# Designed miniproteins, single chains, continued (2): the designs that were tried, part 101

Each design is a single chain, and the fold is of that chain. pLDDT is the mean over its residues in the fold that is shown.

## One batch from the design tools (miniprotein)

Design m7710
Fold by ESMFold2-Fast:
Structure m7710 (fold): chain A 58 residues (1-58)
Amino acid sequence: SARDLYLRVAAHDLGVSVATVTALVEDPTEERLRAVAERAGVSPETVRRGVESLRAVL
């Protein structure tokens, strides 16, 4: 499905699990955004914008 594909691509790009991206999309708390940003080596702002874009197409 398109949803599963978008989640897999986001997980690959961030270097995290699909479960982690799914949790982040369902409940994008500041704590979760920071944790993913740290693991991915990007800013929390970059992760937040990615989640917003992903939520718009899911």
Scores: mean pLDDT 81

Design m7711
Fold by ESMFold2-Fast:
Structure m7711 (fold): chain A 70 residues (1-70)
Amino acid sequence: SEEEARERALETARRGAEAAAEGLKLYTGSTAEPTAEVKEVGDDVVATATAGDATLTLTYPLADVIRNSA
């Protein structure tokens, strides 16, 4: 269903953000705990990965994330 596709898409985005946060930790040599956040902002999915002072933000159209997961 569309709802199941949406949930799968958001879970995939969260997993990607977590992987990106671990990558930032390795790249920066940071000893800080890596963090990952995924949220819906209007019509977009915003994934934020942070390790120490390094932050990576990825923005995807929600419709595209749902469509590609259906």
Scores: mean pLDDT 76

Design m7712
Fold by ESMFold2-Fast:
Structure m7712 (fold): chain A 55 residues (1-55)
Amino acid sequence: APPASASGSVAGLMELLGVSGPEGLAAAQEGFRRGTRVGGSREDLVAAAREVLAA
Protein backbone atom coordinates (compact mmCIF):
# COMPACT_ATOMS: atom_id res chain seq x y z
CA ALA A 1 0.00 0.00 0.00
CA PRO A 2 1.34 3.49 -0.82
CA PRO A 3 2.36 5.32 2.41
CA ALA A 4 1.14 8.84 1.48
CA SER A 5 3.59 8.84 -1.50
CA ALA A 6 6.78 10.35 -0.11
CA SER A 7 8.31 12.97 -2.45
CA GLY A 8 11.20 10.66 -3.40
CA SER A 9 9.07 7.71 -4.53
CA VAL A 10 8.36 6.32 -8.01
CA ALA A 11 4.71 7.34 -7.53
CA GLY A 12 5.86 10.92 -6.84
CA LEU A 13 7.89 10.88 -10.05
CA MET A 14 4.84 9.71 -12.03
CA GLU A 15 2.83 12.65 -10.64
CA LEU A 16 5.66 15.11 -11.47
CA LEU A 17 5.77 13.83 -15.06
CA GLY A 18 1.96 13.87 -15.33
CA VAL A 19 1.90 10.22 -16.41
CA SER A 20 -0.16 7.20 -15.36
CA GLY A 21 -0.40 3.56 -16.40
CA PRO A 22 2.27 0.97 -17.24
CA GLU A 23 4.35 3.14 -19.60
CA GLY A 24 4.46 5.97 -17.07
CA LEU A 25 5.32 3.54 -14.27
CA ALA A 26 8.17 2.03 -16.32
CA ALA A 27 9.58 5.47 -17.17
CA ALA A 28 9.35 6.61 -13.54
CA GLN A 29 11.06 3.43 -12.28
CA GLU A 30 13.93 3.76 -14.79
CA GLY A 31 14.17 7.52 -14.15
CA PHE A 32 14.36 6.87 -10.41
CA ARG A 33 17.08 4.28 -11.00
CA ARG A 34 19.16 6.58 -13.23
CA GLY A 35 18.47 9.73 -11.22
CA THR A 36 19.57 8.15 -7.93
CA ARG A 37 22.82 7.06 -9.61
CA VAL A 38 23.77 10.63 -10.62
CA GLY A 39 22.64 12.40 -7.44
CA GLY A 40 19.08 11.50 -6.51
CA SER A 41 17.79 15.09 -6.59
CA ARG A 42 14.31 15.85 -7.92
CA GLU A 43 15.85 17.40 -11.05
CA ASP A 44 18.03 14.33 -11.65
CA LEU A 45 15.04 11.99 -11.32
CA VAL A 46 12.85 14.10 -13.64
CA ALA A 47 15.62 14.49 -16.25
CA ALA A 48 16.33 10.74 -16.25
CA ALA A 49 12.63 9.86 -16.52
CA ARG A 50 12.19 12.30 -19.42
CA GLU A 51 15.11 10.63 -21.24
CA VAL A 52 13.40 7.24 -20.78
CA LEU A 53 10.09 8.63 -22.10
CA ALA A 54 11.89 10.13 -25.13
CA ALA A 55 13.57 6.81 -25.95
Scores: mean pLDDT 72

Design m7713
Fold by ESMFold2-Fast:
Structure m7713 (fold): chain A 93 residues (1-93)
Amino acid sequence: MTEEELVREIVEKLLQLFEEHPDASKEEMYELVKKIVEEFKKKYPDLTDEQLAHLLRRATAELARILREKGVPDEKLRVFLSAVGDVIAELEA
């Protein structure tokens, strides 16, 4: 699987998560994103935490673009992106 295909899979999963839980708190969203990351690590066990953090950063940039284009309010977007950012920080620790 290419890096481009992995980024697309992460974007699709995160977009679905946001659509299913649009009113989730930052704490709830953090746990949901963390669960997706754990499932992704299980599916692709050869991915390092550094590689996964890199893929998540790329996916987050693309996701932010998509959500802004869809007219999602900046306040909701900030909560979601902050939760994803906290998961990325944990992977890089």
Scores: mean pLDDT 83

Design m7714
Fold by ESMFold2-Fast:
Order: structure tokens, then C-alpha cells, then sequence
Structure m7714 (fold): chain A 62 residues (1-62)
């Protein structure tokens, strides 16, 4: 699996779990704080793929 897709799927699942526990806004803050640097290292296309999965997870969790 491509790095952006793999990271996105992992973070999407984590975002969904966090959003269910603490809400989407707090889950997003945690993801940005813990993984923002890793996401910044991705190419634009990889970052778009990862961001889409994270947003999907946040929406599914709320």
C-alpha cells in the first residue's frame, strides 16, 4: 500500500474511535498534534488521500 493511503487508513480509524469518545473537534486536534509532522512529510497527493480518510473517520465517529 502507498504510504499516504496506509497512513490515512490508520489515522482514519483512530480519528473515528477518538470522535466517538471525545467528539470530532477534539479528535481532529489530537490527530493534528500527534501526526501533523508525519502528514507534512507526505506529497500533496498523499496528503490529500490521508486527509480524506481522516475526515471520513471523524464524520463516521460523530
Amino acid sequence: MEKGKELGEKLGKKAEELAKEIGGDKAREIIEKEYGEELAKLSADEADEASAEILRGLNEGT
Scores: mean pLDDT 77

Design m7715
Fold by ESMFold2-Fast:
Order: structure tokens, then sequence, then C-alpha cells
Structure m7715 (fold): chain A 97 residues (1-97)
């Protein structure tokens, strides 16, 4: 995937986060940031952004967004080779749905 494409997604997501604090748009924007950094191979940033999405989605009571962020965290740990943490997040996603 092209780096310049993800740079635009990152900038757009950062703008949404700044303009829409405490909303579902902010939570989805953090998921988009996590997805972009995951595709770029920056697993640490991907984890941080997915965790931010979880915090906001939990405050909103949005179980579907929480489950989505947990599934994405599981995918990050799978790509890192951490099977134990991948399984933990997969289980949390199933419980949140």
Amino acid sequence: MRKERYEKVIKEAEKLIKENPGTSEEARAYISLGDAYLELGDFEKAIQYYEKAVEIAEKLGDRELVARAYRNLSLVYEKMGDKEKAEEWRKKAEEAA
C-alpha cells in the first residue's frame, strides 16, 4: 500500500479528533488512525490509537465500536507474533459484542 495514501487518512482522522471530541466520530477516527499505522507496520502507534478508540466508545456505551477496536487490537498482536495477547483481545471482543 502507498505511504502517501495513509498520510492523507492520518491527517483527516487527526482533524476529526480535534473537531469532534467525545463523539462516535472521534472514536471512529482513532480506529482509522490505528488501521493506518497497522498497515504502515507501526504496531506501537496502532495499539495506542485503538486503545483511545476503546476509551471513547466505552464512554459512549457503543458496544459495537468497543468490539471492533478489540478485534483490531487482536489483529495487531497477531501481526506482532504475540499469540497470547491476540487471544486475550479476541475473547474481549466476543464478550463486548
Scores: mean pLDDT 84

Design m7716
Fold by ESMFold2-Fast:
Structure m7716 (fold): chain A 55 residues (1-55)
Amino acid sequence: SEVKEEIKKMIEEGVDEEELQKKVLEYSKKYGNDNVTLIAIEELEKKKKEEEKKK
């Protein structure tokens, strides 16, 4: 999914949660709420686990 890749890149770039939430809302307006929200949650969960292991 294009949206999934964009959200993943934002998370990898280290944007804060508030900025990510704003982008999720923008994508929700364009592509549909449920799918974008789920993708963002999944990617945030992956980042949290990765961050815990890294530092």
Scores: mean pLDDT 69

Design m7717
Fold by ESMFold2-Fast:
Structure m7717 (fold): chain A 70 residues (1-70)
Amino acid sequence: MSERAQALRAEADAYDARLKEVGKELATLNHKTQAEGDKYADEMAKKAREATELYNKSVALRQEADALEA
């Protein structure tokens, strides 16, 4: 029971760690975009989409883990 839920949460935590990193990159790009908007705006949009996908994967894995423990 717990081991499967733990494995899913560990995988979700890995996605969260990646999401945290992408968020830091987005903050850096946002700062640069304020100075030179055009050059970094497209990269920001790409990173924002990546962040959304990572978040959705993390949420799905946690929901599955929670269902196993319900």
Scores: mean pLDDT 78

Design m7718
Fold by ESMFold2-Fast:
Structure m7718 (fold): chain A 57 residues (1-57)
Amino acid sequence: SAREERNLLLAKVANYEAEVGAENATDRKMAEELGVSPATVRRARRELAAARAAQAA
């Protein structure tokens, strides 16, 4: 389902950030690694940041 595909993408983005460090994880490099557009990665990263902020609040 679209929700499962989205959750899988978010998990892959989070794992990449954890492995290389968020500072070194560029949208372009992550898009290349995951086979998606940089815009898709940017959207996923915003959603992860929002989720992390909600958990911290």
Scores: mean pLDDT 79

Design m7719
Fold by ESMFold2-Fast:
Structure m7719 (fold): chain A 58 residues (1-58)
Amino acid sequence: SSTLSDDSVKDGLLTKEGMLEALDLAIKGWETATGETSSTNQQRIDAARAAKAKVEAE
């Protein structure tokens, strides 16, 4: 395995807490950025919420 120069950002996302925060930010971003509903956007939000709930349930 090889180590990259900017592993700190990746390591944050690999941690449960980092992933949970990233998921929350992404959901908020998608909700706030889009004023209208679209099938693709709604699917992404739903999937992200499901993933977040699963991580929290763990």
Scores: mean pLDDT 66

Design m7720
Fold by ESMFold2-Fast:
Order: sequence, then C-alpha cells, then structure tokens
Structure m7720 (fold): chain A 89 residues (1-89)
Amino acid sequence: FKDDLIDDINALVKKGEEAAKKGDIKTTKEILDSAESFYNVVSDIVKALDDSGVRSPIYKNYKDILETVKKSVEKLKKLLEEAEKKAEE
C-alpha cells in the first residue's frame, strides 16, 4: 500500500521532469497542481488519524507518504520555476 502510493508519486514527479525538460510549462503546472492536491488529501488523513489517537502501522505509513509527497511537491515547484526561467531565455 505505502510503496504503491510512493511509486505513484515518484512516477508523477518523473512526468513533471519530462514535461519541464520539453519546456511544457502548462503540463508541468498541471502535474504540480495534482501533486499539491494529493498532498492536501494525505495531510487531511494524517490529521484525522492524529485527532483519533491512532498509532498503528497505518499512521506511520501515511506520515511516510506525506513526507514523500511534500518533497515531491517541492521538487516540482523548483522544476516549474526553472522551466519558466528557461522559457524567458
């Protein structure tokens, strides 16, 4: 479960890298928007588990996913910024 979701976010980041490399600003932005939406969903789940006092492997898995998605969003934001700067050159 956790590994499948991490693989999915890693695949999304790879698509973002490919779009940014091609100078496709629109696709790179759409991929970033998707990753941010996923981050918000996972963040809400972690908050709900925290509020419920759940301290099972499920909680740890979602916290690990949240951290991975956060880093992925940061990477996609940087790729979008670099692609936009390159388009101005």
Scores: mean pLDDT 79

Design m7722
Fold by ESMFold2-Fast:
Parts: sequence; structure tokens; C-alpha cells
Structure m7722 (fold): chain A 68 residues (1-68)
Amino acid sequence: SLEEIEKRGEAALELARELLEQGDLEAARVLLMTAQHEARTSKDPAVKEVLERVAREIAEMIREAEER
């Protein structure tokens, strides 16, 4: 369901935050690649939109961490 995809996205964002706080940029990048792959391969426009948003947010978090 879309609700389950949203919940999974929130969990991925929390994991990304934790990884970046620990300085694990490589693990955060793997998480981003996974989110980007799922967004790219999704055929449902609503699911794709949620996954693309999550991937963008993870990418932004990584960018901000790399600037510090």
C-alpha cells in the first residue's frame, strides 16, 4: 500500500540520518542508490513519486553532511 511505502520511506530517512551522524557516508550512499533504483523501477506513478521524494531527501542530507 502507499501508506506502507510512506512508512518505509520515513524509516529510510531515519537510517540515513543515523548513518551520517556516525560519519558512515559510504553506507548512506548505498541507501541512496537503493532508493534511486526503487524509484526508477517502480511502475506505479504514486509509489514512484514517494520513492523519488525519499531519494531526493537522502541525497540532500548527504550533500549537507559532505559540506561539513
Scores: mean pLDDT 84

Design m7723
Fold by ESMFold2-Fast:
Structure m7723 (fold): chain A 71 residues (1-71)
Amino acid sequence: HMEELKKEKEKLEEEVKKNPSADTYMRLADIYEKLGEYEKAAEYYQKAAELSTNPDVQEILKKRAEELKKK
């Protein structure tokens, strides 16, 4: 299952280079978090928040990034 997460990470990294979006950054952040790469996960949650136009979603993503920075 870890190998599947790594492959999905590589796919999403390529996708964000071509078409960055809040959703793609969120999915990438989630995978980094599952892999235990909390600093990168926090960075991508912040990027997702910056691209989000929904204030509730932006707040949730910013809070998630801050929690991950504490790890």
Scores: mean pLDDT 81

Design m7724
Fold by ESMFold2-Fast:
Structure m7724 (fold): chain A 61 residues (1-61)
Amino acid sequence: SLPDPLEIEADLLVGMAAAFERQGKKEEAAEWYRRASEVYRQMGRDDLAAELEKKAEELEK
């Protein structure tokens, strides 16, 4: 089967967030985690969306 385009997008956004986090760019990392969270909500993956939103919130503190 072909991969889900939204799942590919979410994985890419999480990868971008992790890259910014490794660079110490916490505000940018949080923004990318929130974008990934929105994609997971569009997929109906509310559990994963909530985890990423929480991660973004903790990075901004």
Scores: mean pLDDT 84

Design m7725
Fold by ESMFold2-Fast:
Structure m7725 (fold): chain A 64 residues (1-64)
Amino acid sequence: DELTKLFEEFIKALKEGDYEKAREIVRKLMESGIPKEVLRQNLLEAAKSLGVEEKAKEIFDEVE
């Protein structure tokens, strides 16, 4: 699934410290037609499991 791939790429970018790429991925996800609230919840849940929730939240809020 294209959506799952974008989520995985987002987490990888965060782990590598590539915050510019992470912002680009969030923009693509926002353009996918998924409700913003659902997107935010899914991204933060994935990031929380890897210990990078705060950084994921920061990047998501910057793209808004």
Scores: mean pLDDT 77

Design m7726
Fold by ESMFold2-Fast:
Structure m7726 (fold): chain A 71 residues (1-71)
Amino acid sequence: GKKELQEKLLQTIGRILSLIGEQFDLERQLELAKANGAPQSEIDAINKQIEAIKKEIDALLKEMDELDKQL
């Protein structure tokens, strides 16, 4: 019913917010790595993690839109 969809929507929003926080932490780590002259391999690894989180956020935003359409 609508209540179950609303609960799932709230859970999805919570996960998105958590991932946004993780993205900000990784972006900060990336800036520090660059400032400290870290190896390109380390910079590439952090960028890959940021890209993975962005893809997960995009997928969850699409799920959120589909849940909203069902309400």
Scores: mean pLDDT 86

Design m7727
Fold by ESMFold2-Fast:
Parts: C-alpha cells; sequence; structure tokens
Structure m7727 (fold): chain A 64 residues (1-64)
C-alpha cells in the first residue's frame, strides 16, 4: 500500500470511531457533547493532526 492510502485509511477509521462515539453519547442524553467532540475530531483530521484526534477520542471514550 502507498503511504497516502495508509494515511487515508487511518483518517477514515478515526472518523468512523468519532461517529460511533457521537451515537453512543446521544443515546446517553449527551447529544450536544457528541456533536462537539465529532466536530473537533473532524477538524483535527482535516488539519492532518491524527495523533491528537486519536487522543481526544481515547479520552472521550474513557468518560463513557
Amino acid sequence: LSPELREEIDAAMVLIRAAVLRIALERQGRAEEGRRVFAEVHALVEAGRLEEARALLDEAEAEL
């Protein structure tokens, strides 16, 4: 696989995790928090800051 394709796959996986987390938070009555976390993760991915996006997801998942 090319490095570019691996990066795209990593970004897609992070966004999928963010979407799943958003749904979980909405089911807990934390819909606004879920929307904010998703938006922040998406912005980090767009900026190429994948490690920060993963760290944010790990912290948010730990608070579930």
Scores: mean pLDDT 83

Design m7728
Fold by ESMFold2-Fast:
Structure m7728 (fold): chain A 91 residues (1-91)
Amino acid sequence: MEKEKLAEEAEERLRKLGLPVLAEALREAILELKDRPIEELRKAVETLLEAIEKEKDLELPPLETLTRGVIGAILEIINREALEAARAALE
């Protein structure tokens, strides 16, 4: 249920920003990625939410395309963080 709580928290945060379609897409994306470690998923979701909050104009595609886009964004953030951690260990 930890990932379900993360999905609900992320959905509520986006709904409070007036982005209900994106909130639903993010919830579905988090549940799709349920096999990922919760800490990696939580950090990636937090990074994505901060980026969304800074954006003033959002052109949203259909829900299915949006959900796939959000999944891709989360995975890209996780991969980027892994590369940064590896780089820090080498310095």
Scores: mean pLDDT 74

Design m7729
Fold by ESMFold2-Fast:
Structure m7729 (fold): chain A 66 residues (1-66)
Amino acid sequence: DEYYQAGKAAYAAGKYEEAAKYFEKAIEADPNNAEAYRGLAAAYLKLGKTAEALRYGEKANELLLA
């Protein structure tokens, strides 16, 4: 959860590469953390990595709808 909060703070500061790394660590700590997948998708979208953003966004939706 601390990694997820760090990712949100980095994202808010415009540090999208750093945000993505924190969200990846949040997923490593809890693979069912749908919010971390949403954060990762948002960070990748800001970085122009649309394919990665769509993939992680789909994963977040799967977890939220389970």
Scores: mean pLDDT 84

Design m7730
Fold by ESMFold2-Fast:
Structure m7730 (fold): chain A 60 residues (1-60)
Amino acid sequence: SHLEEAERSLAQARKALAEGDGAAAASAYWDGLVMAREAGDEQLAKEAEEGLREGLALAS
């Protein structure tokens, strides 16, 4: 389901962010954001948006 895909992408993104891989984190947060929006999970989408910003900043 889109919700399960979103949760998996966010788990991967959090791991990448913790490891200092901003590019991998941003990519996974983007995937998670798309899936969270499709699932209609506003809280998960917000977390993904915040994480995407952090990942992009770290990648820069």
Scores: mean pLDDT 87

Design m7731
Fold by ESMFold2-Fast:
Structure m7731 (fold): chain A 79 residues (1-79)
Amino acid sequence: GVRAAAVAGAVNKLLEIVSEEDALTFARKVGEFLQANPDATLDELLELIRDVAINDLGLSKEQADEIVKAARTAAENAA
């Protein structure tokens, strides 16, 4: 679905910037969010993706915005 495509897009972009270990940390935190919030909207997921990139991975606002853009583009292509 569109949410799964968003996560895949985010991870693919993230792997250009961070280690595989950091990408796995990202995937785990996003997975935990989706399990706790099964009805989360795409916008809520994109906000979480941005927060994890900045607060957990220590990425810049610009890098986080690029990851969110990749996630959104992947979601739009899956819709």
Scores: mean pLDDT 86

Design m7732
Fold by ESMFold2-Fast:
Structure m7732 (fold): chain A 73 residues (1-73)
Amino acid sequence: MLQEILQRAKETRQRIEQEGIDAVSAEELNILRAVEALKQGRDVLQAEIERARALGVDDGARIGEQVLQAADS
């Protein structure tokens, strides 16, 4: 489900670039903006998980992964 929403947001962005913003509904535009905000938060969390692993802080990486998985469910 989350992957489908991310894919739709990507397609909406490509349509805006190719056909202009008038080719996309206000609903699709709002979904795109919401997904970009969510992805930005996810990217920050993913970077912190990778940093914790690199520094040998296994508990930090494990907790971060659990939070990320809960957000996906």
Scores: mean pLDDT 69

Design m7733
Fold by ESMFold2-Fast:
Structure m7733 (fold): chain A 69 residues (1-69)
Amino acid sequence: ERLEKLIEEAEKNIKETRDKSLLPQEVDDEVLEGVKVLAAAVYIVVDRRNKDFEGLKKAEELLDEIEKR
């Protein structure tokens, strides 16, 4: 899936940048989580038509985790 591939590539890029430049973990992790939340929301809208609501459940779990901490 296109969105999942983009998220995976973004994670790899962030990880490599972190390893090389030692970016602040707090800021970097917060930005990454924010991107995942937005991507999950987009995935819900797109995948709603796929009649496969597994993405919706995963997105809800992700939002729950972010909301809790």
Scores: mean pLDDT 57

Design m7734
Fold by ESMFold2-Fast:
Structure m7734 (fold): chain A 78 residues (1-78)
Amino acid sequence: MELEKKAEEYEKLSEEYRKKAEEYDEKGKELEEKAKQTGSKELLEEAIRKYAEAGIYYMSASSYKIGAESLRKKAEEL
């Protein structure tokens, strides 16, 4: 069933983007902590950029998850 394979592909993409989002979120937290300790505005700006990148990846992960759920529902009807 082709729809099941597409759902699995979207689930894998969702997982990959979620892992990427978590990676960037973690980097942001590390930079934020360093900025707090050093008072560096530059490090705080870098933390904000990492959080923004994480947000984009979370949105991508969510989109693929919704797509996978839709495909699985269609596959169940077949």
Scores: mean pLDDT 84

Design m7735
Fold by ESMFold2-Fast:
Structure m7735 (fold): chain A 59 residues (1-59)
Amino acid sequence: MTATLVLFREVDGVLEPVGQVTAPLDQARELAAQAQAQGLPTVLVVREDGSWRVESVQR
């Protein structure tokens, strides 16, 4: 299973996407936890056998 972590930056109240990482699910979850610990807005989306599921959103 793979997942995509999208990272955002807030500038003057506007969320701007600054990057994305696609990785194995366990690694993507670890990266999401690290980004959240740093206070970065993130969205983690999991690819499961042809469908996408949003796992977590931090704003």
Scores: mean pLDDT 77

Design m7736
Fold by ESMFold2-Fast:
Structure m7736 (fold): chain A 80 residues (1-80)
Amino acid sequence: MEEEIRRAVEEMREALEAAGASQEQIDEAVAKIEEGIRYRKEAEEALKAGDEEKAKELYKKAQEKVAEAAAVYEAAKAAA
């Protein structure tokens, strides 16, 4: 989990830096990715507990956070 978060954060940071993003934009996108990974982990735990509905909702929240991070990246790319 921590290793996966670190990897995703590094990839996002590199992509944003390449797009010319500000440190504030990088920090925002990183925070969104970290939230998405946490929701995904909670979804995995819900699935293990047999709560498929809760897992589905948590996966949707994870996807929404990833989409928010992608929006920050697209905004930085468009501004460059």
Scores: mean pLDDT 79

Design m7737
Fold by ESMFold2-Fast:
Structure m7737 (fold): chain A 76 residues (1-76)
Amino acid sequence: DEEEKKKKEEEEKLKRIQELMAKLVELIEKKGKSGELRDILANTTDKEELVKLLKSLGMSEEDANELADLAVKSQE
């Protein structure tokens, strides 16, 4: 059933987002930039903006693109 598989994919994406967010929080805590995480969460609506903000926090371009893609896909 495609519908059931779609829901499972969304759950997996949410888990992956949570994992990447946990890594991001650790990076931010190490760099003392916890305020920037709040700004990202408040102001990010598009993948391009999310990638820029995540990279500015010290996340790798690959991880930033993955998290941004998952976040945008979850909003659809």
Scores: mean pLDDT 68

Design m7738
Fold by ESMFold2-Fast:
Structure m7738 (fold): chain A 71 residues (1-71)
Amino acid sequence: SEEEELLEVKELALAGKIEEAKKKLEELFEKQKEEARKSGEVTEEDLKKAEEVAKGNFEKLVKEAEKLAKL
């Protein structure tokens, strides 16, 4: 499920495995893009926007993880 895959990305990032987290997020994105193209429900523009949003969310997640690690 999407929730489980996102949780895995979060856990990798929190564990300091940033490279692994990035790779997992990339794989998740490729999978979602392929499913979306097959469904015909979304445009290429929507896919690009979703990619940018999740990349931004990932950067924020890494920053929050660094902040929490100092507590």
Scores: mean pLDDT 72

Design m7739
Fold by ESMFold2-Fast:
Structure m7739 (fold): chain A 69 residues (1-69)
Amino acid sequence: MKDNLDEAARAMARLAREAGMDALADRLDAALAAGAEPGELAALVSAVGAELVAKAGTSDLPLGGPYKA
């Protein structure tokens, strides 16, 4: 289970670098190198994931006029 978090962190770091978010990728790499606590590493992975989603500009808007209903 815990190695899945390490794998997720490495994957997120790669995605962050591809997205031009080098600072976030560096944070994940530093946390992995320092052997950060699983909870802290999980929080970083989640934060990077959220930033990647935001940068991707999730255009999965619920079409139907929820704001103008």
Scores: mean pLDDT 71

Design m7740
Fold by ESMFold2-Fast:
Structure m7740 (fold): chain A 78 residues (1-78)
Amino acid sequence: SLYEEGAKRAEQLAQDHLAQGNYTAAGESYEASAWFYEQAGDLEKAARSYRNAAVAYEQSGDTEKAEELRKKADELEA
């Protein structure tokens, strides 16, 4: 469950970046959280974190990366 702790720390970091308007850094932190949840085997939380990353990347103007992350989230829930 060290992976689940890592995921929660990455989520907190992402929220801190969002509060500061650092959308790219928020997206990167949500991707890190998603990776940690994948390692923990929690695919539902991983997919949710990838979708949160996609929203952050859309806010930064990176719509292509946002689309790819949404597809990855859908694949994890397939």
Scores: mean pLDDT 90

Design m7741
Fold by ESMFold2-Fast:
Structure m7741 (fold): chain A 59 residues (1-59)
Amino acid sequence: SIEEALREAAASLDLSKVKDPAGEVVYRALGLLKKGPHEFSPEELEEMRRLAEEILKEM
């Protein structure tokens, strides 16, 4: 479930549209997403999902 949510968030995230300083944080966060959900706290997982959704809403 969590792993599937992370995969969906990463798949729908278009990094080419994130070119501001926050985009650098997104790049690092995607690296963590590939490590697996047990490397994230539940709060961090939700923050990642929220960040991806906010970026997508501006597309």
Scores: mean pLDDT 58

Design m7742
Fold by ESMFold2-Fast:
Structure m7742 (fold): chain A 87 residues (1-87)
Amino acid sequence: KKTLAEMYLNLGRYYLKQGKYDEAIKYFEEAIKVDPNYARAYLALGEAYFKKGEYEKAIDWYKKSIEINPDNKRAKEGLKKAEEALK
């Protein structure tokens, strides 16, 4: 279960690096379907929506990542950056 979620996360990150944000989002959503507590997949969704300029959605996913893993500095930094982008 956890390994399959990791495979989807890695595939999503591959598309994210290529600028294929919608394809990346689909794979991050598959990772969450496999493991709904996979904080890294919610972080990755936040990063993908941020890159698309959809800052409100990015904020929602960063908050989900923080709820699951409160010590996730990367998600907290992403949240701050997305909130700043809405100003």
Scores: mean pLDDT 86

Design m7743
Fold by ESMFold2-Fast:
Structure m7743 (fold): chain A 115 residues (1-115)
Amino acid sequence: RASELLRRALEGREVAPEEFPEDPEGQYARALLVFYRWLTEHDLDIPRRPDPAFLDALGRAFDIILRAAEGSASLEELREGARAALEVARYLYETSGDPAARAVAEQVAAYLAKA
C-alpha cells in the first residue's frame, strides 16, 4: 500500500502523491515521496559546511524512506521521517533561498498538517 508505492518510487517508477490514501500513513508517505523526488531530481544548494543537525535529519529521512519502502516502518517512524524531511527542506531554503526547497517544505508541512 503506502510501502508498495514508496518501493515503486525508489525503483524509479512514476508514482503520484494522489495514489496514496488520505489517512495519516498516506499523508506521511506523500511527504516522504515529495522529499525523495526533490533530493533525487534536483541539484541541491548544500552549504560547504552543513550543520550537523541538518546531516542528522537528512540521514533519518533517508533511513525511514528505505524502511518504509520495505514495509518495516511504523506510523510513528513515518511521522519522524516526514518531520526530518521538513527540517532538511527548511534548512536548505534558509541557507540558499532556493524556491524549490521552499516549495518542498510547504508541501511536506501541508501533508503533516493533514495527517
Scores: mean pLDDT 84

Design m7744
Fold by ESMFold2-Fast:
Structure m7744 (fold): chain A 66 residues (1-66)
Amino acid sequence: LLLNGSSQGFTLTDKASGRTLGAFSRSEDPVPAFVELARALGQRIETYPTDSEEVREIAAEVNARL
């Protein structure tokens, strides 16, 4: 699973299919929903190396709760 951050919010994408699995605005806490998705699929969340600290911190929190 790949996490992306933008000015519009956070998006979780399946790397194999390229499909968006969840999208959340910046006013929402995405961590609980991303934990449920990652557990349901048995996958960890990854980020791009050039992504912001905010995106990396969200991915780390989700992965820590798996």
Scores: mean pLDDT 79

Design m7745
Fold by ESMFold2-Fast:
Structure m7745 (fold): chain A 75 residues (1-75)
Amino acid sequence: NEHRKKGLLLFEEGKYEEAAEEFKKAIEENPNDALSWYYLGLALLKLKKYEEAKEYFKKAIELEPKNVAAKELLE
């Protein structure tokens, strides 16, 4: 997914709001892309939007239960 790739590049640059927008577009194209839900959660965590980040991590775990990293972030 090109939007997920763009989101990751923006995330690496510290552009978390722009990264979150790209991850949202990735989810709009593929709602079952667990990685895009996870990365959206990470971007929101960096923006200190903790409640929203938690919701997206829960969605990532729902889609991919083997995502241990997302489970640990829900502590």
Scores: mean pLDDT 81

Design m7746
Fold by ESMFold2-Fast:
Structure m7746 (fold): chain A 69 residues (1-69)
Amino acid sequence: SLSAAEARERIDELVARLEEAIAAGDAVEATRLIQEILDVLRAAGVSDEEIAAILEALLAGDFEKAKAL
């Protein structure tokens, strides 16, 4: 299991990379990063409902909201 602090740090790094991939139009890298974010959230024990909310925020481009969840 990941600690909450470890999961948060990893998510912050992955979200920053996702913002860069989207800005660059790199759909392959963006998809890979979204999958890594979901894997980290699952490993940290985040509920399916919370994961769905985070995914919705990421797909909407609301990265600040995604990191706050």
Scores: mean pLDDT 75

